# Designs tried in a protein design run: designed miniproteins, single chains, continued (5). Part 1

No score or structure here was measured in a lab: all are predicted.

Each design is a single chain, and the fold is of that chain. pLDDT is the mean over its residues in the fold that is shown.

## One batch from the design tools (miniprotein)

Design m16001
Fold by ESMFold2-Fast:
Structure m16001 (fold): chain A 76 residues (1-76)
Amino acid sequence: MKEKLIEEVMALARELGEQLRRRDPSLTPEQLEAALARLRKVLEKESEEKLRELREELRRAVAEFDAALREYEAAL
């Protein structure tokens, strides 16, 4: 199910990118969409094993960034 793994990775990458945009408004929606389109092209060439590894790493990154963002917002 390579396509499902690609979609899961893309969803996590989008979530992380949107969290980054909330802290840095200079990162435009267009730049995020362009970066995500490039990422999708790379993921289409990767193995299912690599996609599973990347999915888990992105899940950790999203959780860590969410915690850091909440701490940052509380400091404002």
Scores: mean pLDDT 76

Design m16002
Fold by ESMFold2-Fast:
Structure m16002 (fold): chain A 119 residues (1-119)
Amino acid sequence: SMEEEEKINKIAEVIEKVLKEEKASIEDLLKGIKKNLDYSKLTDPSLKDYILGAIETLIKNKASALEVARFLYLLSQYYKPDDNLVKSSLKNPLTASDILNVNEEKIEKALKELIKAGK
């Protein structure tokens, strides 16, 4: 939908901003996502290997921020809204609803933690 593409574009803008601020690559972010995703919260546990394969494909193909944003948006639909998408030391961890509703502040904080985990 148009609303979905607008949300994905906003998430991509946050990704680009954080990568620039942290002097990090998309590969750093994707490695952090692979390490810190809470696979135990997937509504369908059989999807874990497909998600891992998708992340490796994004790394291999040097994915854009837009492609990573689309991946995170689609991934978040396989979590319950209030479940933590990522394992986190943050007081307010990123939930699936934070991605789906584009909570820019929470996305920015989570991306910074993920980048540090991927370095």
Scores: mean pLDDT 89

Design m16003
Fold by ESMFold2-Fast:
Structure m16003 (fold): chain A 98 residues (1-98)
Amino acid sequence: GSPVGRALARAAEKINEAVPDIEAKVEGESLILEAKTEEAAEAIKKAAEKVKKKFPEVDVLIGGKTVIITAKGTPEARARADEIAEAIVEYVLEEYNK
């Protein structure tokens, strides 16, 4: 996997360990968050909007109870991969624990 994919895989592992109502998985340079409840769906959508506002290096797709965060294939996205991954975990946990 790419450096971005590895950073997102660490984020997915942390989310899966901390939030039983969210399934996190990585496909290439995309992190896929699937909520099992409406409350978890609201949390991942709010977290995704925060990520989108802070990081122009990512694209965000929201549909139903699923959020897909894809890192752009840019040098800037690669340089910020760990920061982006850490922010995703932080925002998901913050919104879920509200």
Scores: mean pLDDT 88

Design m16004
Fold by ESMFold2-Fast:
Structure m16004 (fold): chain A 85 residues (1-85)
Amino acid sequence: GSSLKEELKKLLKEVEKLLKEGPTEEKILELVEKLKKVVEKLPLSVETQTGYLLQLIGIEIDARLGRLEEAAEELKKLIEELLEL
Protein backbone atom coordinates (compact mmCIF):
# COMPACT_ATOMS: atom_id res chain seq x y z
CA GLY A 1 0.00 0.00 0.00
CA SER A 2 1.10 3.57 -0.69
CA SER A 3 1.51 6.26 1.99
CA LEU A 4 -1.27 8.17 0.18
CA LYS A 5 -3.69 5.22 0.53
CA GLU A 6 -2.84 5.05 4.26
CA GLU A 7 -3.50 8.82 4.57
CA LEU A 8 -6.88 8.35 2.78
CA LYS A 9 -7.80 5.56 5.25
CA LYS A 10 -6.91 7.86 8.18
CA LEU A 11 -9.04 10.67 6.70
CA LEU A 12 -11.94 8.22 6.24
CA LYS A 13 -11.76 7.27 9.95
CA GLU A 14 -11.63 10.97 10.93
CA VAL A 15 -14.72 11.85 8.82
CA GLU A 16 -16.63 8.79 10.15
CA LYS A 17 -15.82 9.92 13.73
CA LEU A 18 -16.90 13.48 12.86
CA LEU A 19 -20.25 12.22 11.49
CA LYS A 20 -20.86 10.23 14.74
CA GLU A 21 -19.81 13.04 17.13
CA GLY A 22 -21.38 15.95 15.21
CA PRO A 23 -19.67 17.78 12.33
CA THR A 24 -18.26 21.29 12.84
CA GLU A 25 -17.23 23.80 10.15
CA GLU A 26 -13.66 24.00 11.50
CA LYS A 27 -13.10 20.21 11.43
CA ILE A 28 -14.67 19.78 7.96
CA LEU A 29 -12.43 22.57 6.57
CA GLU A 30 -9.37 20.92 8.20
CA LEU A 31 -10.23 17.57 6.56
CA VAL A 32 -10.89 19.27 3.17
CA GLU A 33 -7.40 20.86 3.27
CA LYS A 34 -5.79 17.49 4.15
CA LEU A 35 -7.70 15.69 1.37
CA LYS A 36 -6.86 18.44 -1.16
CA LYS A 37 -3.13 17.83 -0.48
CA VAL A 38 -3.62 14.07 -1.00
CA VAL A 39 -5.56 14.62 -4.28
CA GLU A 40 -2.78 16.91 -5.59
CA LYS A 41 -0.24 14.06 -5.00
CA LEU A 42 -2.31 11.23 -6.56
CA PRO A 43 -1.26 10.03 -10.07
CA LEU A 44 -4.47 11.26 -11.74
CA SER A 45 -5.07 12.91 -15.12
CA VAL A 46 -5.40 16.73 -14.98
CA GLU A 47 -9.12 16.38 -15.85
CA THR A 48 -9.82 13.85 -13.04
CA GLN A 49 -7.76 15.81 -10.48
CA THR A 50 -9.58 19.06 -11.41
CA GLY A 51 -12.94 17.28 -10.98
CA TYR A 52 -12.04 16.16 -7.44
CA LEU A 53 -10.65 19.60 -6.51
CA LEU A 54 -13.90 21.24 -7.71
CA GLN A 55 -15.89 18.72 -5.62
CA LEU A 56 -13.76 19.69 -2.57
CA ILE A 57 -14.54 23.39 -3.24
CA GLY A 58 -18.26 22.46 -3.22
CA ILE A 59 -17.85 20.68 0.14
CA GLU A 60 -16.04 23.75 1.58
CA ILE A 61 -18.91 26.01 0.41
CA ASP A 62 -21.52 23.67 1.99
CA ALA A 63 -19.57 23.71 5.29
CA ARG A 64 -19.28 27.53 5.28
CA LEU A 65 -23.05 27.78 4.62
CA GLY A 66 -23.72 25.63 7.72
CA ARG A 67 -24.67 22.48 5.75
CA LEU A 68 -22.35 20.52 8.03
CA GLU A 69 -23.90 17.03 7.84
CA GLU A 70 -24.18 17.27 4.01
CA ALA A 71 -20.57 18.48 3.69
CA ALA A 72 -19.27 15.67 5.95
CA GLU A 73 -21.27 13.01 4.02
CA GLU A 74 -19.97 14.32 0.66
CA LEU A 75 -16.41 14.32 2.04
CA LYS A 76 -16.84 10.67 3.17
CA LYS A 77 -18.14 9.64 -0.29
CA LEU A 78 -15.21 11.37 -2.03
CA ILE A 79 -12.63 9.62 0.21
CA GLU A 80 -14.36 6.24 -0.42
CA GLU A 81 -14.26 6.89 -4.19
CA LEU A 82 -10.53 7.75 -4.06
CA LEU A 83 -9.83 4.52 -2.12
CA GLU A 84 -11.59 2.49 -4.89
CA LEU A 85 -9.42 4.00 -7.66
Scores: mean pLDDT 86

Design m16005
Fold by ESMFold2-Fast:
Structure m16005 (fold): chain A 81 residues (1-81)
Amino acid sequence: SIADEFRADVETVREMIDAGAPLEDVTLALGALVAEMRRHRDELSPEAQAAVDAVAARLRADPHPSREELEALVETLEAGL
């Protein structure tokens, strides 16, 4: 399902954080992922839609999140999927 594909993509972003990837690379990957998820929003659960919208809004408000903020955003997507 599209949700299973997005769970795999979220896991990839989690792995980037765990591997100590540069914050800019994690932020770009997360931004690209939420943009793609928003294009398929009608195929997502209400919980997943809310998580995607919240993460997208946070990245628009401040495009330079800390590592801890990026971890929290990934956790938000994981919880919503």
Scores: mean pLDDT 86

Design m16006
Fold by ESMFold2-Fast:
Structure m16006 (fold): chain A 95 residues (1-95)
Amino acid sequence: MEAVQEEIERLGAQAEAADAAGDRRSAFAYAVEALELYIATSPNPIYQQYAAQGKSLAQILEDLLAKNPDLAPEVKQQLRDLIARIRALEAERAA
């Protein structure tokens, strides 16, 4: 458990360092890896269900967007932009 928590914290620190250096691509990639690991190891039953279904982070965010119709239009657009960017990163990893 401690080793996983340390890895999440390390990825978060790497994301912040990359962003500070102007490397937004690497910063985003590290942040996504940290979130993926957090979700996969989370005791939250919703996240455990998504992990059991093999859903990607982009698929999880799409499902959350669909389930929250009352979100402000600006927040919905920010989530769509984030989902598109995560999907682009996933496509790069698959290539």
Scores: mean pLDDT 77

Design m16007
Fold by ESMFold2-Fast:
Structure m16007 (fold): chain A 73 residues (1-73)
Amino acid sequence: SAAEEAKLAELVAFGREHAASLGLEIDEAALTALARTALALNDWDLERAKRMLAGVLERMAAEPYDGPGFRHV
C-alpha cells in the first residue's frame, strides 16, 4: 500500500542518516532489506522499527566489516 511504501521510504531515510552519524556507509539494497525486516518484526510500527534499525546499525558500527552491504567511511 502507499502508506507502507511511505513508511519504508521514511525508515530507509532515517537509517541512512543514522548510519552516516555512526561513520558507516551502507548499500541502499542492504539498508532497504534491514528496514523491511524491522518493519515486519514490529507489525509495521514506524517508531518501533526506527528503534530496532538504530540498534542494528549501532551494532554494525561496533563490529567493523569491510564486506558487501556496508563499510566504515
Scores: mean pLDDT 81

Design m16008
Fold by ESMFold2-Fast:
Structure m16008 (fold): chain A 83 residues (1-83)
Amino acid sequence: SLEAKLAEAIAALPDELVKEGLEAAKDGGTPERAVALALIAAAEGSRYAAELLKGAELTTEDKIFLAEAFKAAVAAGVDEAAA
């Protein structure tokens, strides 16, 4: 599912980038930054997804936010590729 794929994308982010994205989103500074990092990680590869997710201290709110944003972006592109 897209939700699972987004979770993998978030987990694929290096701990440093995850922390940076969370700080940006928390301050309301650049939630777009966190989303962009998750999308880049997903596009580049999510082989480290499960391991990184275990190490990251992402809040439920942050995960949901990134999941929704990535789902929207993936739905727009993936449906075309799947056709």
Scores: mean pLDDT 47

Design m16009
Fold by ESMFold2-Fast:
Order: structure tokens, then sequence, then C-alpha cells
Structure m16009 (fold): chain A 57 residues (1-57)
């Protein structure tokens, strides 16, 4: 979990607070927020969200 969190923060540039807020959103809302904040594609945002949900808690 710690390693995955560190990797996601490094790859996305998101803060811990931003990650926490994204995890509260629906899948579609979280994907849109990730795309807006990071500029990644929808496919990359979906993969990132899956990793966050799987290892975030």
Amino acid sequence: SEVVRRVIMHETGLSEEEIREIMKLSDEEAIERLMEKTGMSREQARATLEAMRKYGL
C-alpha cells in the first residue's frame, strides 16, 4: 500500500489530500478528475484509479 501510494504520487504529481478526494468520487467522476489534474488519457486514468482503489485502503 505505501509503495503503491508513493508510486502514484510520483507518477501523477497529486498530493495525499487530492488522492483522498478522488477516492471518494464515483468511477466516472474520479477518472475525469484524474484526467483534468494530470493530463493522462482516459485509459491511463482508469488504470490509475483501479490501482488506487485496490491498494488505497
Scores: mean pLDDT 78

Design m16010
Fold by ESMFold2-Fast:
Structure m16010 (fold): chain A 74 residues (1-74)
Amino acid sequence: MTLSTNVTSSSTLEEVKEKAKEAKKVIEESTQLSPAAKARALGYVEKALEAKSKEEAGKYLEMAVIIFNTESAR
């Protein structure tokens, strides 16, 4: 199962944070990730949720998605 986020230039900070909440749920429910990979991905999701700008939130969310997709393909 792959996690995808489609953040466009028209996406708001609130929309990025909603995607981060969805990503958090998917990562927490995943049995395919090691505990270390899950902790790293969740750490980036938490940073995305705490972000004050759309750009910052998007970058942290992208890092979480990359970790999830890379580690779940093992």
Scores: mean pLDDT 74

Design m16011
Fold by ESMFold2-Fast:
Order: sequence, then C-alpha cells, then structure tokens
Structure m16011 (fold): chain A 69 residues (1-69)
Amino acid sequence: GELIVETIELPADADLNAEAERLAAELRAQGALVHEVSETVEKDGKLVATVVALRDGVLHAIRLVAPVP
C-alpha cells in the first residue's frame, strides 16, 4: 500500500485538538477509515497532533503542527 505523509502548519492560536477532530470527521465523511487521532503534545519545541487514516488503499499520516505560544 502507498503511504502519504503530510504536514499542516497552523498558527500559534490554533486549537490543534479541535483541528485534528475536525479533520478526522471530514475524512470519515469521505469514507476513510481513521485509525488514530492523537492528543496534542509538545514535541521538539512545537505543538503536534497526528491523524492517521486509510483512504482508497492509501495510508495518510497527517501531522498538525503549531508553534508553542
């Protein structure tokens, strides 16, 4: 299967948890199988949340990243 890794850069005022849940809902509405929606964590000086979904035989690992305020 194919793997696509995507990074979405968001502003410091973004609610990463809300954005990740919104993205997961959109992916589910499109018929994707959402495997994981991570909690927002601080990693390497940034806020990170990850959504992993399978769509049309392609695995998407989408990282939402924002600077720490």
Scores: mean pLDDT 81

Design m16012
Fold by ESMFold2-Fast:
Formats: structure tokens, C-alpha cells, sequence
Structure m16012 (fold): chain A 83 residues (1-83)
């Protein structure tokens, strides 16, 4: 539990940094060993300074089970995080 919260905070910080620094690509990969095997969370943040737009891609894999990839608008994701 605490390890997942720490991972979420790291991703949150990376998301805010990507939103504040246009044109910067960031990738965060967090791997945790659990009683049910290794969990891997990957977040890729991309922004385009010229358009002011960016995306974040979230991918989670745990114990051979893969969650569908989620693609969010970077500004919308940052706003959701502030709520």
C-alpha cells in the first residue's frame, strides 16, 4: 500500500513537471514486488511546446494481468490531480 502511494506521488510530480516544462518528455517506470508477483506501472509524459498540448500514457501490468492502456490529455490529467 505505502509503496503504491509513493509511486503515485512520483508520477504526480512528473506529471506536474511535464505540464510546467513544455517540450519535455518524461518516463516513469515503477516496479514493486508483491505477494502476487511483480507489479509494473509505466507512465510516459510528452508535451509539445509549439501547440501547448501534451499526453500521458498509463500502463499497468500485475501478475500476468494487463490493464488497458489509458491515454489522457496532460492538462486534463494535471487538473484532475489538483482536484
Amino acid sequence: MAELEAAAREIEAALRAAAADPGLTRRVVVEKETAKGKATLEAVFESDAASGRGTVRLRLKHEGKEAPEVVLDLAAAAAELEA
Scores: mean pLDDT 63

Design m16013
Fold by ESMFold2-Fast:
Structure m16013 (fold): chain A 80 residues (1-80)
Amino acid sequence: PEALKKLDELVQKILDFLLELYKEGKISKYLTPEGVEALKELIEKLKAGTATVEEILELLKKIVENLTPEGKKALAKYLS
């Protein structure tokens, strides 16, 4: 998707972490139900290739805000 080329390195690492959790089937452990729905919306927009940078950033913000305490710890470890 074209919008991914405009994301900074930190945002890209966060996106990679979230996509890895989705592929591993761990999303329900690390995200609240609201966070899971936001992640599904992000994936569908990225898959369609029509997402704007602003839309991606707003969805990432919502996802990060809806990480469980365990999810926040896992993300912090991934970013270190």
Scores: mean pLDDT 78

Design m16014
Fold by ESMFold2-Fast:
Order: structure tokens, then C-alpha cells, then sequence
Structure m16014 (fold): chain A 79 residues (1-79)
């Protein structure tokens, strides 16, 4: 179902975000770690709200937009 796909995507997003945070901390980049953790918490809240309303398209949109934001932060961390 669409709900199951959103729940799976959300779980994968959370796992990836936590892995990136740990790598940032290992490098001593605590500013990026804090920013990513803040984005993760905000995204979880927004996705959960969309799921509560049954708005699966909005939930996917939020996850997609946030993935792009995380990609940019990771690129800046690696530069």
C-alpha cells in the first residue's frame, strides 16, 4: 500500500540520516551533525503529520525534498 511505502521510505531516511550524523561527528564536524539531526527531527514530524492525515503524496514530497537538502549538506561536508 502507499502507507507501507511511505513508512519504509521514512525508516530508510531516518537510518541514513543517523549514519551521516555519526560520520560527521567522527570528522569533528559537529555543526553539520547538529544541522542534519535538526532536519531529521523536523522531517519526521512533518511526515508523521502527513501520514496522520492520509496525505501520502505530501509525505513522499517531504521525504524527496529533504533527501535533496541532505545531499547538498553531504557534498559541502566532503568539499
Amino acid sequence: SKRELVEEAKEQFIKLSKEIVEKAKEKGDYESAEEIERIRKETEKRVNEALRKGDYDKAFEILEETAKRLEKIVEEMLA
Scores: mean pLDDT 85

Design m16015
Fold by ESMFold2-Fast:
Structure m16015 (fold): chain A 113 residues (1-113)
Amino acid sequence: AAPSLKQQVRRFFQLLKRAAAEIGAKHNLPDDALQATLARITALEQELLAWLDANPDASREEVLARLEAAAERFLAHAATLWPPEAVAELRRVVERLLADLKAGKPLEEPPAP
């Protein structure tokens, strides 16, 4: 069966955390910067999940718009801590995951950085 919107949101953030850890390691990101980034992803996930629970009749379009806004807030946070090349790799992961969601495709783990 197709995953629910809530399951797709959880999968998006799960894959984003994994990509952040892998890209961070590739670029020798300090552990404190990585931990701050993972905490930010978790906070954005919890905020969106709480909004979904408060808005059970929300359309797929509204959910995707909020997910895209959360992803942009994440990238803005990353830009303050991460080297520009690593932020560009994170943006490509975000864009791929959002494109797959909009196309109704299952979310897959990003290829190794």
Scores: mean pLDDT 85

Design m16016
Fold by ESMFold2-Fast:
Structure m16016 (fold): chain A 61 residues (1-61)
Amino acid sequence: SERERLLESAETLRAVLAPYDAAGAEALYRELVALAETQPPEEVRRRMDELFRQQMRAAGG
């Protein structure tokens, strides 16, 4: 399902962020899981997009 695919993306994001901040990565993953339970997939995707953009900016420096 689309929700399952979003959760897989969230797991990938957690794995990418964990080497920089393990606690922050886990907290973020929990936020995305909670959003996936209560919010439509579009909202979860919006949150992941924001975080991806932040990571791209950090990696560019």
Scores: mean pLDDT 75

Design m16017
Fold by ESMFold2-Fast:
Structure m16017 (fold): chain A 80 residues (1-80)
Amino acid sequence: VETRGVFTVTPTESSFTLTTPSGTQSASRPTSQPFSATVVLDGAGRVVSLEVTPTSATPEEAAAIAKEVAEARAAVAAAA
């Protein structure tokens, strides 16, 4: 079966952490509203699903999540 990596992002007012199979990545990002995101990657580093709660996250927060997901995908691909 295909191996999947699960990434969870839980932002606070000034920081969030992204947990990957290769370890925990942390970033400090100012945010006006708390949100969380869960990303599931397959064994090839492809994003299978992305969930953000609340869905009312700002465009800047969504862009920051997308950037961190792209970096996590690169890390998973490099580790494989």
Scores: mean pLDDT 51

Design m16018
Fold by ESMFold2-Fast:
Structure m16018 (fold): chain A 81 residues (1-81)
Amino acid sequence: IEEKAREIAELGLAGREEEMQKLIEELKKKNSEKEVKLATAIAQIIAAEQAAKRGLISEAEAQELIAQISAQAKKLTGVEL
């Protein structure tokens, strides 16, 4: 699921929105709602890290976003990221 999350993040960052949506739909068909929520959260964390690395947002902003995403994922899925 981490591997699929990375693919989603890469497609999103590349602006390949249609391919990203297709991958998310495939995950929904083969995985539980909890697993899809986890994959989406991990993808958002990867995207935030990459955005900071590319200078699109500050490192402090990325850390704040990651903390918020991780807290929400834990609340929704019970899994600590």
Scores: mean pLDDT 75

Design m16019
Fold by ESMFold2-Fast:
Structure m16019 (fold): chain A 86 residues (1-86)
Amino acid sequence: SSILAAYEKLVQAAYERGVAEGRALAAALGDAARPLIDARVEELRRLAERYRELGKKLKHPDPFFLADMLEAYADGLREGYREALA
């Protein structure tokens, strides 16, 4: 469906933004950026968990969608950082 395709594009865009940001931090700070990446990834994952709990409480899909985007961003951030240092 068009809605599912739009959802997938937004999640993918969040991932790609994370990859770009992770690469930029690696270029600017190298290994010194690792604690910043780890802290940001942890913050994003905690926020995603809160949105998933909100989705369960409200029985609405929207908080789960926001959680998926936040997790994709976190995954991208970590992957972009790792790839740039390899």
Scores: mean pLDDT 88

Design m16020
Fold by ESMFold2-Fast:
Structure m16020 (fold): chain A 92 residues (1-92)
Amino acid sequence: SSDLEETLRYLEETPEEELREDVEAFLRKLPASVAALQARLAKMTAEEKAKWAAIRRETVEQLRRLLAWLRERGIPREALREALERLIAVLE
């Protein structure tokens, strides 16, 4: 499980410049990744989609906790928050 603790460790240990580059790379890839995910989901059976829905709900909860953590720590990374919010919207 890539849980919240692993993500927080990555954010704390990654130098700000590298983190900025990773966020920018993620944002550049996001539209294509979303389109690829939607195309893949469209080809899944109803049973496969139902099983995936549980994983998506767990992932959304982890992402929401990460957003809360960023807000509580006053991390002014608007691009990162925007990317996480868009990812949550896609997964819901």
Scores: mean pLDDT 68

Design m16021
Fold by ESMFold2-Fast:
Structure m16021 (fold): chain A 72 residues (1-72)
Amino acid sequence: MEELAKKILDNIVKTAEELGLPKEFIDKLVQEFERDYEEIKRRSKSEREYAQSLTATALRIIGDIIDEVLKR
């Protein structure tokens, strides 16, 4: 995984752990990010497109975290 993508994933995991979210949910977020990352890597035609797609994925995952916190 590229350094930027890994740093984003590491920050997502750390934030979810600090919020006390269950390991099963965190594992799901990791799997979703890794799946999206593989697709982004295959489809991105430029560094800009890659960064935009990676940002969109990170924002979607943040939304999933907010939804999970609100359900608990």
Scores: mean pLDDT 82

Design m16022
Fold by ESMFold2-Fast:
Structure m16022 (fold): chain A 70 residues (1-70)
Amino acid sequence: EVDAALQRAYEGDPDAVDTLRAIAAKLKAQGKDILAAMLEADADMVARGEVDKMVSVGTAEAIRKIGDEI
């Protein structure tokens, strides 16, 4: 699940990189290319040890709020 993978990535778990990439592949298969690209970027940041620069944690919350309002 995305939330669990993002939490583990934020904690610096290297196994979360593979999980994020797998989720990104599923999102891309569903036509959610922008979200897939964001998760791939986040996986790259985790791989570099730059978890504080992850985009999708804030973006996922924003998308969830927008979805609830629309």
Scores: mean pLDDT 65

Design m16023
Fold by ESMFold2-Fast:
Structure m16023 (fold): chain A 82 residues (1-82)
Amino acid sequence: ETRVKILKLLLAAYESENGKGKATAAQLARLLGVSQSTVSRILNELEKEGLVIKERVGKTTVYSLNPEKIEEVKEEIRKAEE
């Protein structure tokens, strides 16, 4: 499921960069082999749910996990992999 794969990639970025890991929709789309439209739609839903933070850096939009929601993200991934 694409949503869970996005959360897993963002969690890996968060953990490897000591909470500073960020990704673009284009990077996630390339890694997952899906359209940027699909990734952007899912990222917008995750942002609305508070699991992901959306930031504009110049002309680039980057996404990171909300540090307050890391346990919810881990639980969603765990349940999806059962």
Scores: mean pLDDT 83

Design m16024
Fold by ESMFold2-Fast:
Structure m16024 (fold): chain A 59 residues (1-59)
Amino acid sequence: MSPYERAVRAAEALLRSGFSEEEAKRYTRAALADMGLELSDEQLEEAVREARRRVEEER
């Protein structure tokens, strides 16, 4: 799985747990770093945005 897809899935779980987009971005960055993975700030913002889209469309 790509670092981007891992970030999207982590952010999705955080958003479902009631965290804000800013909190999801921060905690996703920390989770990736713990795994030895790094994404640019722009890629993290895109991953959180994609995660929010997935959460909103699931209704």
Scores: mean pLDDT 80

Design m16025
Fold by ESMFold2-Fast:
Structure m16025 (fold): chain A 90 residues (1-90)
Amino acid sequence: SNEEKVIEIVEEGKKRMLAAIDAGASVEEIEAILDEMFEKIKPLLSEEDAEKIKEEIEHLKEVLRTASPEERKEIVELFSEKLIEYFKKK
């Protein structure tokens, strides 16, 4: 299903972001991974879900810019988990 494909892409994006944070990546590098993840899932989403998720990602970027590396890890994990759970329930 499209939902299963979205979950797979989000899980891979989460893994890449967490690895980048552990390697000392800049916030810009983490944002690039988020943008790549969104572009991959966008064609699999309803118009309403695409708009909502885009807004949530932009908000997430603002939060990440003010966060410590430890906080960024927690934020990325929580965001990814919530997104995965959302698509599991569809």
Scores: mean pLDDT 87

Design m16026
Fold by ESMFold2-Fast:
Structure m16026 (fold): chain A 111 residues (1-111)
Amino acid sequence: MELIKKGEEAYKEGDYVAAAKYYKKAYEKEPSKEAVRKYAEALAKIGEDRFNNGDYDTALALYKEALKLYEEIGDKEGIAEMLEKIGEVYEKKGDLEKAKEYYEKAEKLRK
């Protein structure tokens, strides 16, 4: 798929915003587990960038969107990773109880 290839090229260059746009178009045009997974991966990378810049609310929204996409395709590893990332956001925001809850959900899925 040309859109997936363009997304992969953008992702390789570290342009996760461009990658997400191409993968989203691929997902909308020809839905597949591959396109959904790549779109979720790009959203997670954008979320990491926002997290590193201290924009925890935007990071949280992006990780939750990626989580929903991984849940749609049954990707347990992707689900666990997003739950861990959401836990990290709550930890940075000082909500240690929510952080613990998300970390425990991720650990349970990895078993």
Scores: mean pLDDT 87

Design m16027
Fold by ESMFold2-Fast:
Structure m16027 (fold): chain A 71 residues (1-71)
Amino acid sequence: SEAENKALYATATFAYMVLLAHERGIIDKVAPLATPESLAKYKKIVEEIKKENPEIYKKALEQAEEDVAKL
């Protein structure tokens, strides 16, 4: 459904923002309480969305890149 697609997009975008901010050394600006365990969970969420909804995956990655670049 449209509501489910919007929820997946929001979830994927935030998960990518966290992973990307971690890679760039600025995770404190997005998720200051993140742990290695929470990062592993975000990676799993991203992989599942990529598998089930590749269109949402692509849009979420582009949006997360833009959002992190502004931090």
Scores: mean pLDDT 84

Design m16028
Fold by ESMFold2-Fast:
Structure m16028 (fold): chain A 59 residues (1-59)
Amino acid sequence: GDDKILRRATKIMEDYKAGRISDAQLDAEIDRLAKEDDLTAGVLALHKAVLNTVRKREK
């Protein structure tokens, strides 16, 4: 179930990885998604944290 929410979450993350949305915009989308699916929003927040940690460490 919830394929619609999962597809939306995937699109948000792909847009973020492609640089189409900012960190602030991603945070706003995660907050919005949390109202519908807290678990999926938590996974996106974790992916953001991991990606930013990796980018900071590859310097």
Scores: mean pLDDT 76

Design m16029
Fold by ESMFold2-Fast:
Structure m16029 (fold): chain A 93 residues (1-93)
Amino acid sequence: ALKVGVRSADKPIKIYGSDKEKIEEIKKIAEELGFEVKEIRESFSLEDVDPDANNIIISEKDDPEALALPNVVQFHPSDSPELIRAYLESLFQ
């Protein structure tokens, strides 16, 4: 069953995507900020969303159902490291 979670600096990160360079970039930024990267998956489905994690989707295509969830964020492969860092830092505010 799909559960709605809340984004929080106290929760680990799960990454979904096939872009290895962007996954490693996000992982490095997250670990530098003190987050645990708990899981990395190549594909995303709504059933895979962890209500106890910050879920990050790397995709060129928007998923409106996933993006409606408060603990899900999407990054495009073209998004800057600065944008990713700013988002993760916002979880502490």
Scores: mean pLDDT 78

Design m16030
Fold by ESMFold2-Fast:
Structure m16030 (fold): chain A 74 residues (1-74)
Amino acid sequence: AMTPEELLARAAEHAARRDAVIRQGTGEVNRLLKADPGAAGEAGAQAVIDQVKSEATRLQGERDRLLAEAEAVR
């Protein structure tokens, strides 16, 4: 079984990945809107936003699960 310390470390990794996904997504949205400020750029930006929201939600769920498991082992 994983130790509480290992579970907390993995939770921190998922939190860091979530933050990285949000930062990368924000940069990509800004890049798309700057390159094409028209409807095509807005549509591309919205697709990136939807993907980032989905991935961030998944990573947040994984982090929360690991934190709950770490608390249960203590």
Scores: mean pLDDT 84

Design m16031
Fold by ESMFold2-Fast:
Structure m16031 (fold): chain A 71 residues (1-71)
Amino acid sequence: SEKKAEELIKRSREQAERAAGIPDLDEAVETLRRIVTESHRQADQLPDPEISERVKEQVERAAAEALRRAR
């Protein structure tokens, strides 16, 4: 589960970085929202609630950083 959490965080960060590069701000925001929603759904499937919360926190942070760059 820890390895799955690390892979999910890495993938979500990479997706958020790509989304930050979208020229249309509205499209970038919508894409980041979808990334966060999907990552939360996947995190909820992890058996350890502490690991699940850590994944959600890391993904939220990555999305916030990407959103700051998109603005």
Scores: mean pLDDT 83

Design m16032
Fold by ESMFold2-Fast:
Structure m16032 (fold): chain A 98 residues (1-98)
Amino acid sequence: MEKEKKEEEEKKKELEEWLDFLVELAIEYKRGKMTEEEFRERLLEMLIEEAKKKGEDVEEVRKQFEETFENHTPEEFIEDLADVLRILGREEEAEELL
């Protein structure tokens, strides 16, 4: 039971750090400080870093990323992020993204 709680807290911290990165990236994109291509490159770089830490196949992560952005715009991704932030009680950050 104690090990499960510690693992759950660690996963929550990783999720919060990931969300903080996504919020910063989205704010910079929305302020016109980066292009759509730069947004995609930075997001992919972070996903590749996480895949390497978890021992996942980097090439598979790249393929899944390309498929996702063939059907979605950065704006749609940011709207989804804002919805997640609202669910988590981070409404002020969600408003900055809109």
Scores: mean pLDDT 76

Design m16033
Fold by ESMFold2-Fast:
Structure m16033 (fold): chain A 74 residues (1-74)
Amino acid sequence: SLVEEARRLMEEGVKNVKEGKKLLAEGDVTKGIGLILRGIGDLYQAVLLARKANDKELLEEIKKKAKEAGINLK
């Protein structure tokens, strides 16, 4: 389902952003930036799927989880 895919991408996106930020802090700039960008992409894909599913609660959950990871999805 679109909702299940959106939730999976939300979790993967948050994980990738957090891991990427950790790698950046440790000096692994190339891997860190790569994971952050991948995570942002996953989060935007989750937003698109939540919108397609007309799931407003999931959309707000994705935005909240992204913000907790330091990503502002407007």
Scores: mean pLDDT 89

Design m16034
Fold by ESMFold2-Fast:
Structure m16034 (fold): chain A 64 residues (1-64)
Amino acid sequence: SPQERRLQQLRELLLSHGVPEEETDRLLKGIEAGDLKAIQEMVRKLMENGMPEDQISLELQRIL
């Protein structure tokens, strides 16, 4: 499904930027459930792992 594809792309984005697998799985479960806080936590984790805010915005626009 389109949702499964988006979740897979988000998983790859998080893992490629050094977010641990357990944290990635937790965040994706929250996003799938419609938790806005999970999206905010995902952005924070990507920023903490060195991804610039503008790059995060572009990737999320492409995926979501």
Scores: mean pLDDT 83

Design m16035
Fold by ESMFold2-Fast:
Structure m16035 (fold): chain A 74 residues (1-74)
Amino acid sequence: SRAEEAAREGHERGVEAAKKAKNKDGELAGEIGAGLALISGSVGKIAGDDEEGEELARKAAEIGEEGAARGKAY
């Protein structure tokens, strides 16, 4: 399903963003984004709302990547 694929891709994107983060706050942001993408996509698949799950997983990954790139909360 698309939600399941987005969950896996979003997790991977968040993990990679965490690895590239220059500080601990950015690393945590990437890890949180990865976890949220997995949860969002998985819930979407289970609920039968593949489109919503895909969209939420992608948004979670995007937020994680942005947080990781930004670094510290500033």
Scores: mean pLDDT 78

